Designed miniproteins, single chains, continued (4). Designs and how they scored, part 57

Each design is a single chain, and the fold is of that chain. pLDDT is the mean over its residues in the fold that is shown.

## One batch from the design tools (miniprotein)

Design m13969
Fold by ESMFold2-Fast:
Parts: sequence; structure tokens; C-alpha cells
Structure m13969 (fold): chain A 98 residues (1-98)
Amino acid sequence: STSMTPEELREAQAEKLVEWIKKNLEKIEEIIEELKKEAEKLEKIDPELAELIRKIAELLKKMKEAIEEGKMEEAKKYAKEILEVQREGFELTLKRLS
């Protein structure tokens, strides 16, 4: 049985995210706008989380543009950066619970 390494798992997650966005380009525009609105609401309550959400929104926009231009390697790079920002958000949440 073949077990995936953490690196292979991240690669597969990034590829799946690119494929999902490629199939849902119209929906991703709504998601970007919703994320920006959520970040604005959080700005005064949780500015660090608001900044992470804005970063995800910008990375999603860049990823969409890369996909539309056929730059799949660049889109995958942005997908990996989104996964890293999600990890930062999780670590931030854990620090607040400590």
C-alpha cells in the first residue's frame, strides 16, 4: 500500500484546489467579494485574522487570473500559498486558546 508523504499530500491538495477553481470560475468571484466583506467586519475586532482573510482573497484572485491565462504552474503556486495562510490562521487560533 502506498502512503502519501506530507509533501505529496500538499501537492495533491493544491492540484485539487486548482481543478475546483477552474470548474467554478464564476463562483470564485463571489467568494473573493464575500471574503473581503468578512475582513472589513473583522478589522476592528481581529485585525490579524482580517489580514489573513484579505491575503487569501488576493491569492484567490491571482490564482483565477493564472488559470484564465493557462499558467497552471503559477496557479498551483498560489494554491500552496493559500494552504500556508490557512495554517497560519489555525496557529493564530491555537495561540488565542492558550
Scores: mean pLDDT 82

Design m13970
Fold by ESMFold2-Fast:
Structure m13970 (fold): chain A 98 residues (1-98)
Amino acid sequence: RVDGLAVVVEEASMTVSADGTREVHLRMVVRRDPSAVEAAAELVRELLLAAGVPEEEAEKVAEEIREEISKHEGSRVELRALTRADGTVEVEVKIEEV
């Protein structure tokens, strides 16, 4: 029984390619509950850090997600982050009200 779930992770993956490229994908649904919002922001921060995103950038992305999901009763968050061995960092975030 799924009653009372405030955060549902639909997809979470991290891949490391032979060339050193790291890619993270996260899809989750978050209800507007203070503990759920905090847990979702912390999960985003931890995954970005694991992918090699600099701490300052990971904190900014997590804070932006926290602010946006706090505006909606329910939100679907889609995150893609990619870091290359040469130091290239790409972060894409999509947040939709559900």
Scores: mean pLDDT 81

Design m13971
Fold by ESMFold2-Fast:
Structure m13971 (fold): chain A 71 residues (1-71)
Amino acid sequence: MVSIEEALASASPERIEELKRRATEAALAAIESLFKQSKAELDEEEARALAERWGEALAELELQGEANLAA
């Protein structure tokens, strides 16, 4: 099984950045949808920070998955 570190080392910097951007956008949309459904107040700065953290984690998991399938 390929680790996240090995997957990141095998991926191009461009691919990593692309996945992080797309994952962050998807995470932000999901967070906004959850808060809208809950009628909870959403702090935009906190939501963006959380989305960036989620996006990074999701991108790393996606790269690990791609590396494991390619191996």
Scores: mean pLDDT 73

Design m13972
Fold by ESMFold2-Fast:
Structure m13972 (fold): chain A 85 residues (1-85)
Amino acid sequence: SELDKLAEEFLSLLPEEYRERARALLEELKKAVENRDKEAVHRSIGELVALVQEALRQGLISEEQALEIAKILEKIGELIKEELA
């Protein structure tokens, strides 16, 4: 699916140390979308945002990399918005 492609792009841009946790959160996000659980979707996206902010705060990614990752997360959010409409 298009969501799976964006999820893999998101994972590829994160530091290796964050990929396992991010993958688990993306799987939770996919389940939340399938269940049409808007609260769980919002929580999972918030946790993904927090993960990126943590990587930036720890100096593991640049501000430019964080912006690229944020654009992918925005695309994920738009796809989910269309799916839940």
Scores: mean pLDDT 86

Design m13973
Fold by ESMFold2-Fast:
Structure m13973 (fold): chain A 70 residues (1-70)
Amino acid sequence: MLSKEERIKRYEEMLDEVEARYGDRFPDLVAELRKTLEELKKSKDGMEQAILEVRFLALVVELDVEAERA
């Protein structure tokens, strides 16, 4: 399984791709993704990290759904 550091790197890559494609169209959702990732980086609790990871992925799905509707 990926380490926390490796997972964060993958999420940073996902955020960069999302921002490049949708940053101008959905700035609020991109800002919330960035905030969630920063909270994940600061977290020292495994449960909090798991919750933040689920939130990050849920926001990515929400952005994809909104992008298809717009």
Scores: mean pLDDT 80

Design m13974
Fold by ESMFold2-Fast:
Structure m13974 (fold): chain A 63 residues (1-63)
Amino acid sequence: EEEEKEIEELAERALAFIQDSVAAGTPPADAAMAFKKQALDEGVPEDLVNRALERAARRLAGE
């Protein structure tokens, strides 16, 4: 249950980060990689980061 909330919060942060980076001229794939590196450096588990990025990517593609 808490894991789902954490993934949702990470997805929101990833979406905002990617949107801001794209607005600044960064390709979406590069922005996603930069977010992943930062989250992993902060000690976030890779599985949670990957699931959050997948959710953010779906929002970007569907909206």
Scores: mean pLDDT 80

Design m13975
Fold by ESMFold2-Fast:
Structure m13975 (fold): chain A 91 residues (1-91)
Amino acid sequence: MEKEKIEEIKKELLEEYRERGPENTEAIAEFEKFLDKIKTVEEAEAALEALKTGKLSDMIRKLFLEEAIERYKEVYPEEIAEGVKLYEEEL
């Protein structure tokens, strides 16, 4: 039941995004990736509320930025450390 409700809200979000947003395949793919992160009815309803209030794009942008930073630190911790060292030596 809950899973079906989440899927219905995700469908509504995707259709609304396609109608209001770009026809850019990359932007649609990013939005579908965002929808995959929604695991509860509460999260799905919050996303729909954000869409209605014009805050959905800001919410998606913040979420992906946070995840990208976290993933980069997790995958390339040594490169972050080397980058910091290089900037410290230049200063």
Scores: mean pLDDT 65

Design m13976
Fold by ESMFold2-Fast:
Structure m13976 (fold): chain A 107 residues (1-107)
Amino acid sequence: EPPPLSPEEAVRTVAAAVVSGYILEKRGEADLERVMRTVAGFLKAQGLPEVAEIALEAGRAAKEHGIDSARDTIVKGAVDKVGLPEEKARAAVDEGVQIALSDLGLL
């Protein structure tokens, strides 16, 4: 099996998943809540329950208030619950967004 995700890699994964899930839900191709529950389950299995909680919070924020609110939720959770420096949390979120947009052919 691959080594467990670092906290920074996990935050990047959450950002990519919420952006992809949000766009695909708007296309009628996915359920954002289901996507984020799946990601949270994966992160718990990786021993990262704090990041799993952030994933669920980010999904709810995206659904209620849009993607910018989800990005802010991930950054705050990564700083407050995971202990990442804000600069690293923002960089991980920005990288996750770029991955999602690239994978969807939007970049």
Scores: mean pLDDT 86

Design m13977
Fold by ESMFold2-Fast:
Parts: structure tokens; C-alpha cells; sequence
Structure m13977 (fold): chain A 75 residues (1-75)
């Protein structure tokens, strides 16, 4: 049934978004712990920029994956 496939896709998208959110939270927490151990302000900024870059990269990959899944189901 097409309805069953659509419901499965929605659940998979929700699961992927939940994994992304948990990964972002974990990475931010790990970054905060690393920042507590770092004394150089320039190094702190680099750590923050790296973390934000990784998070943005993860979001772009997930968006790309979801876009491919949606297109394949529209065939």
C-alpha cells in the first residue's frame, strides 16, 4: 500500500531528525567540556567554529538523504 510506504517514510524522517538532534546535543556537550579545559581564547573560537561546521555538515547530509528518499518514492 502506498499509504503504508508514506507512513514508513515519515517515521524514518522523524527518526533521522531525532538522531541528528541527539548528535548535535552530544557534540555541543563534548565541545563545552573541551572549552572548559582550554585557556587560549583563539583556540576556543577555533573549537566553536569546528563544532558549528560539523553540525552544519551533518544537517546538509541529512537534508540530502531525505531529499533522495523522497524523490525515489515519487517514482
Amino acid sequence: SIKELLEKLKKEEEEILEILKKSEEKLRKETEEKLKKTEDEAEKEKIKEFTEGVIEGMRLIIEGVNKVIRKNLEK
Scores: mean pLDDT 79

Design m13978
Fold by ESMFold2-Fast:
Structure m13978 (fold): chain A 63 residues (1-63)
Amino acid sequence: SKLQEILDKRAEELEQYLIEELGVPKEKAEKFAELFKEGVSPAEAAKELNLPEEIVEEILKYP
């Protein structure tokens, strides 16, 4: 669906952002992207992966 394509693209952008800008390990960033594609909110996905509060705040500010 068009919505799934948008979510997939956003998940790829967030995965790259987490790895390159925020220093999140690739394995956690990949799992975050998977959860996001499944419809889990960014905040909940970050919580499930035990990401620091500062990382959660940066994700929420991502355009």
Scores: mean pLDDT 79

Design m13979
Fold by ESMFold2-Fast:
Structure m13979 (fold): chain A 96 residues (1-96)
Amino acid sequence: MEYKEIVVTAPSGAAARRLVEEMEKAAGIKLEIVDEFGGTDKDGGNPLMYRLVVRIPKDATKEQLEKMIEVARKAREEGYGADETIESLEKLLKEK
């Protein structure tokens, strides 16, 4: 199976994983986290943007991508900073 990669961004690793889980549920597909970077300062500093590299099946439908975009847009409204996630998903949608 061929995959495409997107970047999922959130204020923490837990928030980023939660966003991936909500996108999986909305689209009805399994997503694989293949890389992780970012975080917070060790001593309880301010949150930095956390990034997950997530594989999406190349055969994901327009409807599935649109459902994931809706989840990411809601996360952005809730302060998750999901701009890069939305951009990555919209780029995949344009390729369909």
Scores: mean pLDDT 75

Design m13980
Fold by ESMFold2-Fast:
Structure m13980 (fold): chain A 70 residues (1-70)
Amino acid sequence: EYLERVEKAALRAYLEAVAATGDAEAARQAIEPIARQTSQEIQKAKTEEEKLKILEDGIKRLEAARAALA
């Protein structure tokens, strides 16, 4: 559930970054570390509230990274 939501957000940010830049490698390097860190933090979280906060913060970071590339 939460990990699937991270994956979908990361894929969307990646595709939008590739569309804006034409550079798949630059998009991957910007998006992949954020998605990986967010997923790891969600897996370590104990409560649903913690997982939701990490997911929301992760999505904001993914959107910011995409915007910075465009």
Scores: mean pLDDT 83

Design m13981
Fold by ESMFold2-Fast:
Structure m13981 (fold): chain A 108 residues (1-108)
Amino acid sequence: MYELRVYELVTERTPRIEAFLAQLREEIAQLERLLAEIPDARAVVALVAAGPAEVERAIAFLREVLAEARRLGADAVAVAVVGDPEAVAALAAALSAELRELAARIEA
């Protein structure tokens, strides 16, 4: 039996962001069909749409999602960030730092 958990944080809503989120939700449905073909597959997906003022909240949300993925014993984690380019860049940098720190703790 497969398990897929999807977490969303949407603090910014524009027609463009809504269009991206709709497409990403369709891609998640495709991923779920693929996971159904792998015995006992476990995956976590995070969708984030945040403006510059909400970057710190989005980072906290992603940390909680990564903790849930670890607790679940997830085989795969996918993160999609949509919105203002500065917010996207800040979130990508923060996520990269968190993943690097987690890798160091696993190696210790």
Scores: mean pLDDT 78

Design m13982
Fold by ESMFold2-Fast:
Structure m13982 (fold): chain A 73 residues (1-73)
Amino acid sequence: SIEEGKELWKKYFAGMYGENGEGVPGTVAPNLATEVDAETLREMLENPEKYGLPRLGLSEEQIEAIVEYIMSL
């Protein structure tokens, strides 16, 4: 659900990418809500090491919840 995705995003990613996936100005972190499509975001969450992200042990259901939340913005 969008609510579940929002809470997971706040817990794991909001400190790095912002609550709405807006990114951090002047860094290499993309604005995930506007610059990344759902397929790319899913790949980043499924293969975090490829994108310089830590392995968080997220399930497929948790990844889909996060994708649903970010794509709803």
Scores: mean pLDDT 67

Design m13983
Fold by ESMFold2-Fast:
Structure m13983 (fold): chain A 102 residues (1-102)
Amino acid sequence: MTEKIKKLAEEIKSLPEEERKEIMRKAAEIFAERLLEARVAANPDTPAEWVEAARAKIPAIVEEVTENYEEALKEILEKIDEVDPVSKRSVELLLESLEEAL
């Protein structure tokens, strides 16, 4: 899993700056939505108000990641080596989001 994420991150880094920003924006949007859906599925008693508040924050987070896409790529590359089996679902969602954005 981690090797595939590193390969996708390297492929993104090989693209022109404008294309890198666009891919990172799409990946961030997909990842944020999938994380929220996974959280709700794991915790069915999550209040609707919390879900709405979390979803409302997604556009701001995506904009921040897009503005700082180089730092976002760096964090992915740095943190992916530290992922343990407990975080497997988050790693799977990240991989799926990067593949969908490309």
Scores: mean pLDDT 73

Design m13984
Fold by ESMFold2-Fast:
Structure m13984 (fold): chain A 91 residues (1-91)
Amino acid sequence: MKEKLEQLMERLEKLSKELEELGDQILSMDRAQAQALINKKYPEIIELLKEIRKYLDEIAKRLGITLSPQEVADALAAIEKAIKGLEERLK
């Protein structure tokens, strides 16, 4: 079942909030605990970024008539670069 654009935007906002809450949690910790949490949460962060990319791709397909294809492509490329960078750190 395809979700409405509004529902996709709401899911994207929820995922963005989860990523922001992780960032805030990391900033509230001491350096050693923050590094340990980042290392532990890398797979979860990668999955969050992949899910954000999935929703952005679906939104881009629906807004392709009204939004610049270049702006959408740039946003998706930035997310893919972030995912790849995190995956390389896990190796």
Scores: mean pLDDT 64

Design m13985
Fold by ESMFold2-Fast:
Structure m13985 (fold): chain A 68 residues (1-68)
Amino acid sequence: MEVDPEEVTEEKVYEAILEAYSKTLTPEDAEKVAKSLMEGLKFIQSLYSEEEKKQLLADAVVLAEEEI
């Protein structure tokens, strides 16, 4: 699936991860996983330019939607 990097926010990534894991895990466990992944993603984003940060968010949404 194609995702526009400009349309992707940290909130959308969090929601996509939470929705994907909520299909398999309890709401509490899904939230813990989503928070852990968001912390890692924020750290990675701190190393990149604004354009690269947006692409990383888009890639994270695609990964969450396609693999789970």
Scores: mean pLDDT 68

Design m13986
Fold by ESMFold2-Fast:
Structure m13986 (fold): chain A 72 residues (1-72)
Amino acid sequence: DEEEKRKKELERKREIEIDIVEGMIDIMRAVGFTEKEIVDMLRKSLNLPESLKTVDEILKAFEERLKKKIEE
């Protein structure tokens, strides 16, 4: 089933994208960026709304955005 193959490939890409973002957060923390700076950088890079104030909110919003792309 071509549709199932496509969905599986999109899920694989979603997992990779989440892992990349988590890795970026770890690197930014390691080099001495503040949580506020990390949030601001990720929000701009991922085109997420200004209402998001924490790293956890950004990760959750990014995961939900990727999930919606796959489900629609």
Scores: mean pLDDT 78

Design m13987
Fold by ESMFold2-Fast:
Structure m13987 (fold): chain A 100 residues (1-100)
Amino acid sequence: EVDKLISQMNAYNEALNRAVNTATENANNVSTVGESALQLAIGSTQSAQSWADQLKELGKKAAELDPSLKDELDKLVDDANKKAKDAQDKVDQAKKDYDS
């Protein structure tokens, strides 16, 4: 069961990284492309946050089953939340610049 949870967390972390990259790329393109890039960036940050939230719940379950993994899993979840937040902050700035 722990191995299955870890495998799922790795897949979700990869999905989060893809969403963060898409959000960042589209946020950088808002000044050139406009509204369509902003919409893609916003959607991608929402996806990244959803993956980060799911990673937090899976990490708690995995750590309960194997406490020796707690520090490693906590770090993975913290890193995921930081990436999602950094992407959201960048998209929020791009939206503010676009709306001004």
Scores: mean pLDDT 87

Design m13988
Fold by ESMFold2-Fast:
Structure m13988 (fold): chain A 97 residues (1-97)
Amino acid sequence: MEKAKKLFEEYRALQDRLETLVLEIYKLEGKDISELEKARKASEPAQKLIDQTEERHIEELSKDPEKYEKAVKNLEEDIESMRTALAEAERRLQELK
């Protein structure tokens, strides 16, 4: 349970950072991000509910070792994909500065 919760927190932190970098890139490209910022703020309550649901799901998975191991593997794969996307976004941001 502890490992899966930490991986989920890491995934969420990377997701938030990627979203922030994408918005900064759009600003530097001269795109109007006002609608995207409004949509992001509007989705915050829904995201909190999703995060709470995921935490409860991880707790339930701790009762089934096979499901828990699969969830950990899926989170590790998602984190790796997110880190790749973040690195590409950071590279693009540097090219625009």
Scores: mean pLDDT 78

Design m13989
Fold by ESMFold2-Fast:
Structure m13989 (fold): chain A 53 residues (1-53)
Amino acid sequence: MTLKELLRRELERAGIPYTDEALDELSKNVTPENISRVVEKLLPLNGKVITKE
């Protein structure tokens, strides 16, 4: 399983909406050891997806 695929599963389980672009950008900064922390950090955004602006 790729890091992007693992991140996608974690975001889906947490109920966080994402775009393919946001998922790609996030996957560049995640590792197996920090993925849960990254997902937890997104929860306070109330479903906001971080995209390049």
Scores: mean pLDDT 68

Design m13990
Fold by ESMFold2-Fast:
Structure m13990 (fold): chain A 74 residues (1-74)
Amino acid sequence: PPDATDFLARLIARDAGLYDVEGVLKFKGVEMSEEEIESAKKNSYVERDGTLVLKSEVSGKEIKVSREDVVAFY
């Protein structure tokens, strides 16, 4: 299964505009800075229903990606 790093790499590659001029990743209404993304890469997990969660230890922000969303990127 795709991990958080692989998912983020594909998300960036699919739409180069996802990072704005300040390096902020925008996904489903959640904005994460570079520092938040780095912490989220270390603190990713999969919920019981197969949802991939990218959680920043710095801010507590999380990006939830459904199994269907993950499959759509691959």
Scores: mean pLDDT 61

Design m13991
Fold by ESMFold2-Fast:
Structure m13991 (fold): chain A 81 residues (1-81)
Amino acid sequence: SERERLIAELERKIEELEKQLKLAQRSAVDRTLQAIQDVIDEIRTLLRDVEAGRISAARLAAVEQRYKALLEELERIGLGE
């Protein structure tokens, strides 16, 4: 289902970003580390919202839009590949 695909994608992205955060901790400035952590925290919040048992189609669409905005934020800070 679309919900299951979104959950899997959000979980995968969190794992990916946590690995990038660990690598960046050795060479990046505090502002970059904080920006990565903030994106991870927002994706975790979106994941929690999608996991809520009675999500409407409108809320699902809003989560997808916010996730796309977070991916654009990662591209701006040099983590979008």
Scores: mean pLDDT 78

Design m13992
Fold by ESMFold2-Fast:
Structure m13992 (fold): chain A 78 residues (1-78)
Amino acid sequence: MDELLERFEQDGAEAAAYLSTLSPEYGAEFARLVAEAIARTRAAFQRDEEEGIRVGVELAGEVGRRAAKLLAEAEAAR
C-alpha cells in the first residue's frame, strides 16, 4: 500500500512539474489535488481496507480526469 501511494505521489509530482512549465497555476492546482487524494486514501485505509481501495480507485480516476483537463487547457492556451 505505502509503496503504491509513494509511487502515485512521485508520478503526481512529475505531472505537476510538467504542468508548471505550461502554467504555474495549473501545476500548483494539480499538486494540491494529488496531495488531497493521497491523504483521503490513507484515511480511508485506516478505517477499512475495502473502503480504502474503493476511495483510492475513485480519487485516482478523478485526479486523472483533472490532469487531462488541465493539460488540454494549457495546450489550448498556446
Scores: mean pLDDT 77

Design m13993
Fold by ESMFold2-Fast:
Structure m13993 (fold): chain A 84 residues (1-84)
Amino acid sequence: APKIEKIEVFGEGTEAVLHIKASGISAETAARIVKRFLEEKGYEVLDIEIVNDTEAVIHVRSEKTVEEIAEFLKEKGYKVELHT
């Protein structure tokens, strides 16, 4: 089944870098899905980089900590690894 397999969260203060690994969907589709959820929660998406067919990087500015971003993504059902 198409899914986002993993999201790795790296950050400093209120800026986070999300490394997304997808399976059965394109990296662009996975990035768009994650961007939509982040923006609906009030996070500002600064940039999206498509690394390859299954990997994307999203740069996020938030007034919240990277830990809160990671928790939100876990609540959405994603496998999340937080690196601080």
Scores: mean pLDDT 80

Design m13994
Fold by ESMFold2-Fast:
Structure m13994 (fold): chain A 82 residues (1-82)
Amino acid sequence: SLVDKLFEELDKDGDGRITPEELREFFGKYANYVPTDEEIARFDKDGDGYLTKEELQEFIDWLKKHAPELYETLENYLKEKS
């Protein structure tokens, strides 16, 4: 899935978690969009400062509904990388 590919890209340590900084850097570089701390915090259900794959899935589902052009940009990037 898209989220599986994105999570593998961002989870550099392989610990099943990504940082908000990694997410912001990725989107800023490839989608010209920087998620706010408030947007990321909506999906950080544990409040530990990391996003799990499940929390990232919720964020991507939110993007697909509210920013479909951004979702398509992300999907195309990950398809080209694959």
Scores: mean pLDDT 74

Design m13995
Fold by ESMFold2-Fast:
Structure m13995 (fold): chain A 55 residues (1-55)
Amino acid sequence: VVKDPVTGKEISPDSYKVQNKVLTLPEYLVYLENNIPLPEGWRLTEGAEEWLRNS
């Protein structure tokens, strides 16, 4: 069981895979800090993708 640090709700891997989501950099960092892998289909904003490319 994984707790979504952004919404505060409990999510299963299957549940959050269904949630196609566009994450801003701050939202992505919250997931990263909590060691929550981004499921396939989740996207980052262009700014967040650029930051990751340069990191």
Scores: mean pLDDT 65

Design m13996
Fold by ESMFold2-Fast:
Structure m13996 (fold): chain A 75 residues (1-75)
Amino acid sequence: MKEAEELIKKGREYERQGNFKEAAEWYSKAADIYEKEGKKDLAIQMYENAARSYLKAGDLEGAAEAIRKAREVMK
């Protein structure tokens, strides 16, 4: 049950260290888990956190993909 929450904690830890790309990857994994659990609002929030972290890392492709996944969850 707490798996997604553990991944979010890792994302926050990497973000605090300035490892924004890794932080985004952890947030994306947490979002995938919430999406599979049907927790759409939490999945969208985590994909948005991933997109923001990808932008801080200069990874425009990663950010675009995270935004696309958030929009897909809204369907």
Scores: mean pLDDT 85

Design m13997
Fold by ESMFold2-Fast:
Structure m13997 (fold): chain A 82 residues (1-82)
Amino acid sequence: MTPEERQRLVDEIEQEYYKKMAELKARYEAAKTKEEKLAILKEATKLILDSTRRILEVLDIPDIDALLEQLRAKAEEVLKKE
């Protein structure tokens, strides 16, 4: 993959991320219960982790999978406290 192709793929991932994040923000502002807001925050956290993984895979950064899994586990523990 050329550097130009990698940059294009990263740009596409970032555009999808911002679009989905804007949709989640609108849902968060419309949410009336604490439970609904927490569910949306969990979706936002998953989107951040998934988008970051996709970008790192495009950039071919070695051994990031283990680090991303550790970050995911820590994020789940924080959110587990409700």
Scores: mean pLDDT 75

Design m13998
Fold by ESMFold2-Fast:
Structure m13998 (fold): chain A 94 residues (1-94)
Amino acid sequence: SDLEELRELSKKLEELLNDPKASVEEILEQIDKLFAALKKVMAKSDVPAEVLRLALEADVQVLKKELKKRYNEEDYKKLEKHLDEKLAELLAEI
């Protein structure tokens, strides 16, 4: 169920990224929910820390590329900073 929750939250983020009515605040909130779900999955995972780290860094880079295409420079920098802070917090717990 934690993996299903993570998949559903990821799909919701993709839907928001394709919705012209979605606000930066909605994207930030969805990122927070996604990282909370990732933390739950990681806490129960037998996957080595170095593998989890690489996967998380790769996923964040993909998300950054999509955000950069959609948002202006000012909004993108806010989203990038938030993603970097959330990723750093999560990686510190590995």
Scores: mean pLDDT 84

Design m13999
Fold by ESMFold2-Fast:
Structure m13999 (fold): chain A 55 residues (1-55)
Amino acid sequence: MEYSEEEKKLFEELDKLGVRALIEGREDLVKAASEAARNKASPEELRKIIEEMKK
């Protein structure tokens, strides 16, 4: 299940970045990561959010 694994990896990456944002006190990024995961954003949207969180 190539595509399902890719989606899972994106959600894992988003979760890790969300935890980092929480530790750094960046609540705006924590909220963005949480909402993306909750709303099951598309892989394209997840990649965009991940890129923004890495800035």
Scores: mean pLDDT 72

Design m14000
Fold by ESMFold2-Fast:
Structure m14000 (fold): chain A 63 residues (1-63)
Amino acid sequence: GTAEEYGRGGGRAYRAGDGVGAASAVHEGEKEGVARRDVLEEAGRVAGVSPEELARFARVELV
């Protein structure tokens, strides 16, 4: 079945728009001096994926 709100692990929600959202969050975090890894760890916790996997979808480098 389709996820009701945020989607579940393995759902299409991660692929459809999550990369753009994650990249935008990283960009905003960098503007505020927040480390990329910290932003992606928070987003990954919400999305139910690892920060490394989310970074791959967003095409950002974890330094």
Scores: mean pLDDT 56

Design m14001
Fold by ESMFold2-Fast:
Structure m14001 (fold): chain A 109 residues (1-109)
Amino acid sequence: GLLTEADVLSGLISLVRALEQPKTSLLETLIAVLEEIVEQYNLSSVVAEAIAEAREALEAGDLDTAEARALLALGLAYHELGQYNEAAAALSAALTIAAEIGDLETVLT
């Protein structure tokens, strides 16, 4: 179920970093899966807003901001679903990217 979907999302993020492939198509896939998860599990507006911000950044060509916001959305989704270890991992990854781009506000910490 959800754990399998979450593992796929985490695997896709790792694959982007490992293969040095263009991030655009992979971020589009990640955001689309997150949008489906929000709809299926009736997640809060906070998660939906983070996904919307990730999509806006992706459409603007800001791939680093899109990745950071997508990871924030993933972390928030995991947290709402009670998957706290996975949430911590996703939020840590989002914080690392946000620190690199100078946008620490993206992780709401």
Scores: mean pLDDT 71

Design m14002
Fold by ESMFold2-Fast:
Structure m14002 (fold): chain A 91 residues (1-91)
Amino acid sequence: KTIYEQMLEAIENNDVDAFYQTFVELLKKKNKVSLVTLVKKEEDRIYLIQELKKKQKEIKDEDDLLAISIKILVDKDVKEGVEDLKAAVFG
């Protein structure tokens, strides 16, 4: 099976460890290994799988899977940064 097929299977089965391993291999293949920092925490991996399931119809190939994954993780970081800023200013 391709890395893409293995990732889709891991998402379908909620296999967080298999998803992480195949995601890291995809990042290596695309020369984006630095982005592994976005999925360091198990919480981020679980969140990513849940969000990818909601966007499954938008994922047609390996490049879509990677781009959508990056957007999900970046959007989460931006949202968390805003909540931290609100707590610092208004808390």
Scores: mean pLDDT 78

Design m14003
Fold by ESMFold2-Fast:
Structure m14003 (fold): chain A 99 residues (1-99)
Amino acid sequence: GATPQEYQDYNDFRNRNQDSVRNQDVDVISDMSVMDVRVYNTGITSDSPISDIRRHVFDTYLRGSGQVYVPGQESQFISDSQLNRISDRTRDNLRREGL
C-alpha cells in the first residue's frame, strides 16, 4: 500500500488542481488518474482495456471535482469525447511510468 507521504502528496495535488479538474483539463486529470493508480494499487495498467481506464478516469474526475454522482447520467458530468481524450492520455502516461 501507499506510504502516508504518498497519500499526502496525492491529496496536495488534488487540492491544488480542483479548478483545473472542474474545467476538465486533460493533462491534470490524466496525471491525477496515474497518481490514483499508484496510491490505491487499483490494478489498472497501460495494458488494461480502454473501458477499464475510462471508468477509472471518470471515477477519479468525480472525486477531484467534488460532483455528486448519479448513475446513468455520466454524460451530464463530462462528454464521451472529452472522457475518451483523457483516457487515451492516461494510457500513454501509465506506459511512460512503466505501469
Scores: mean pLDDT 81

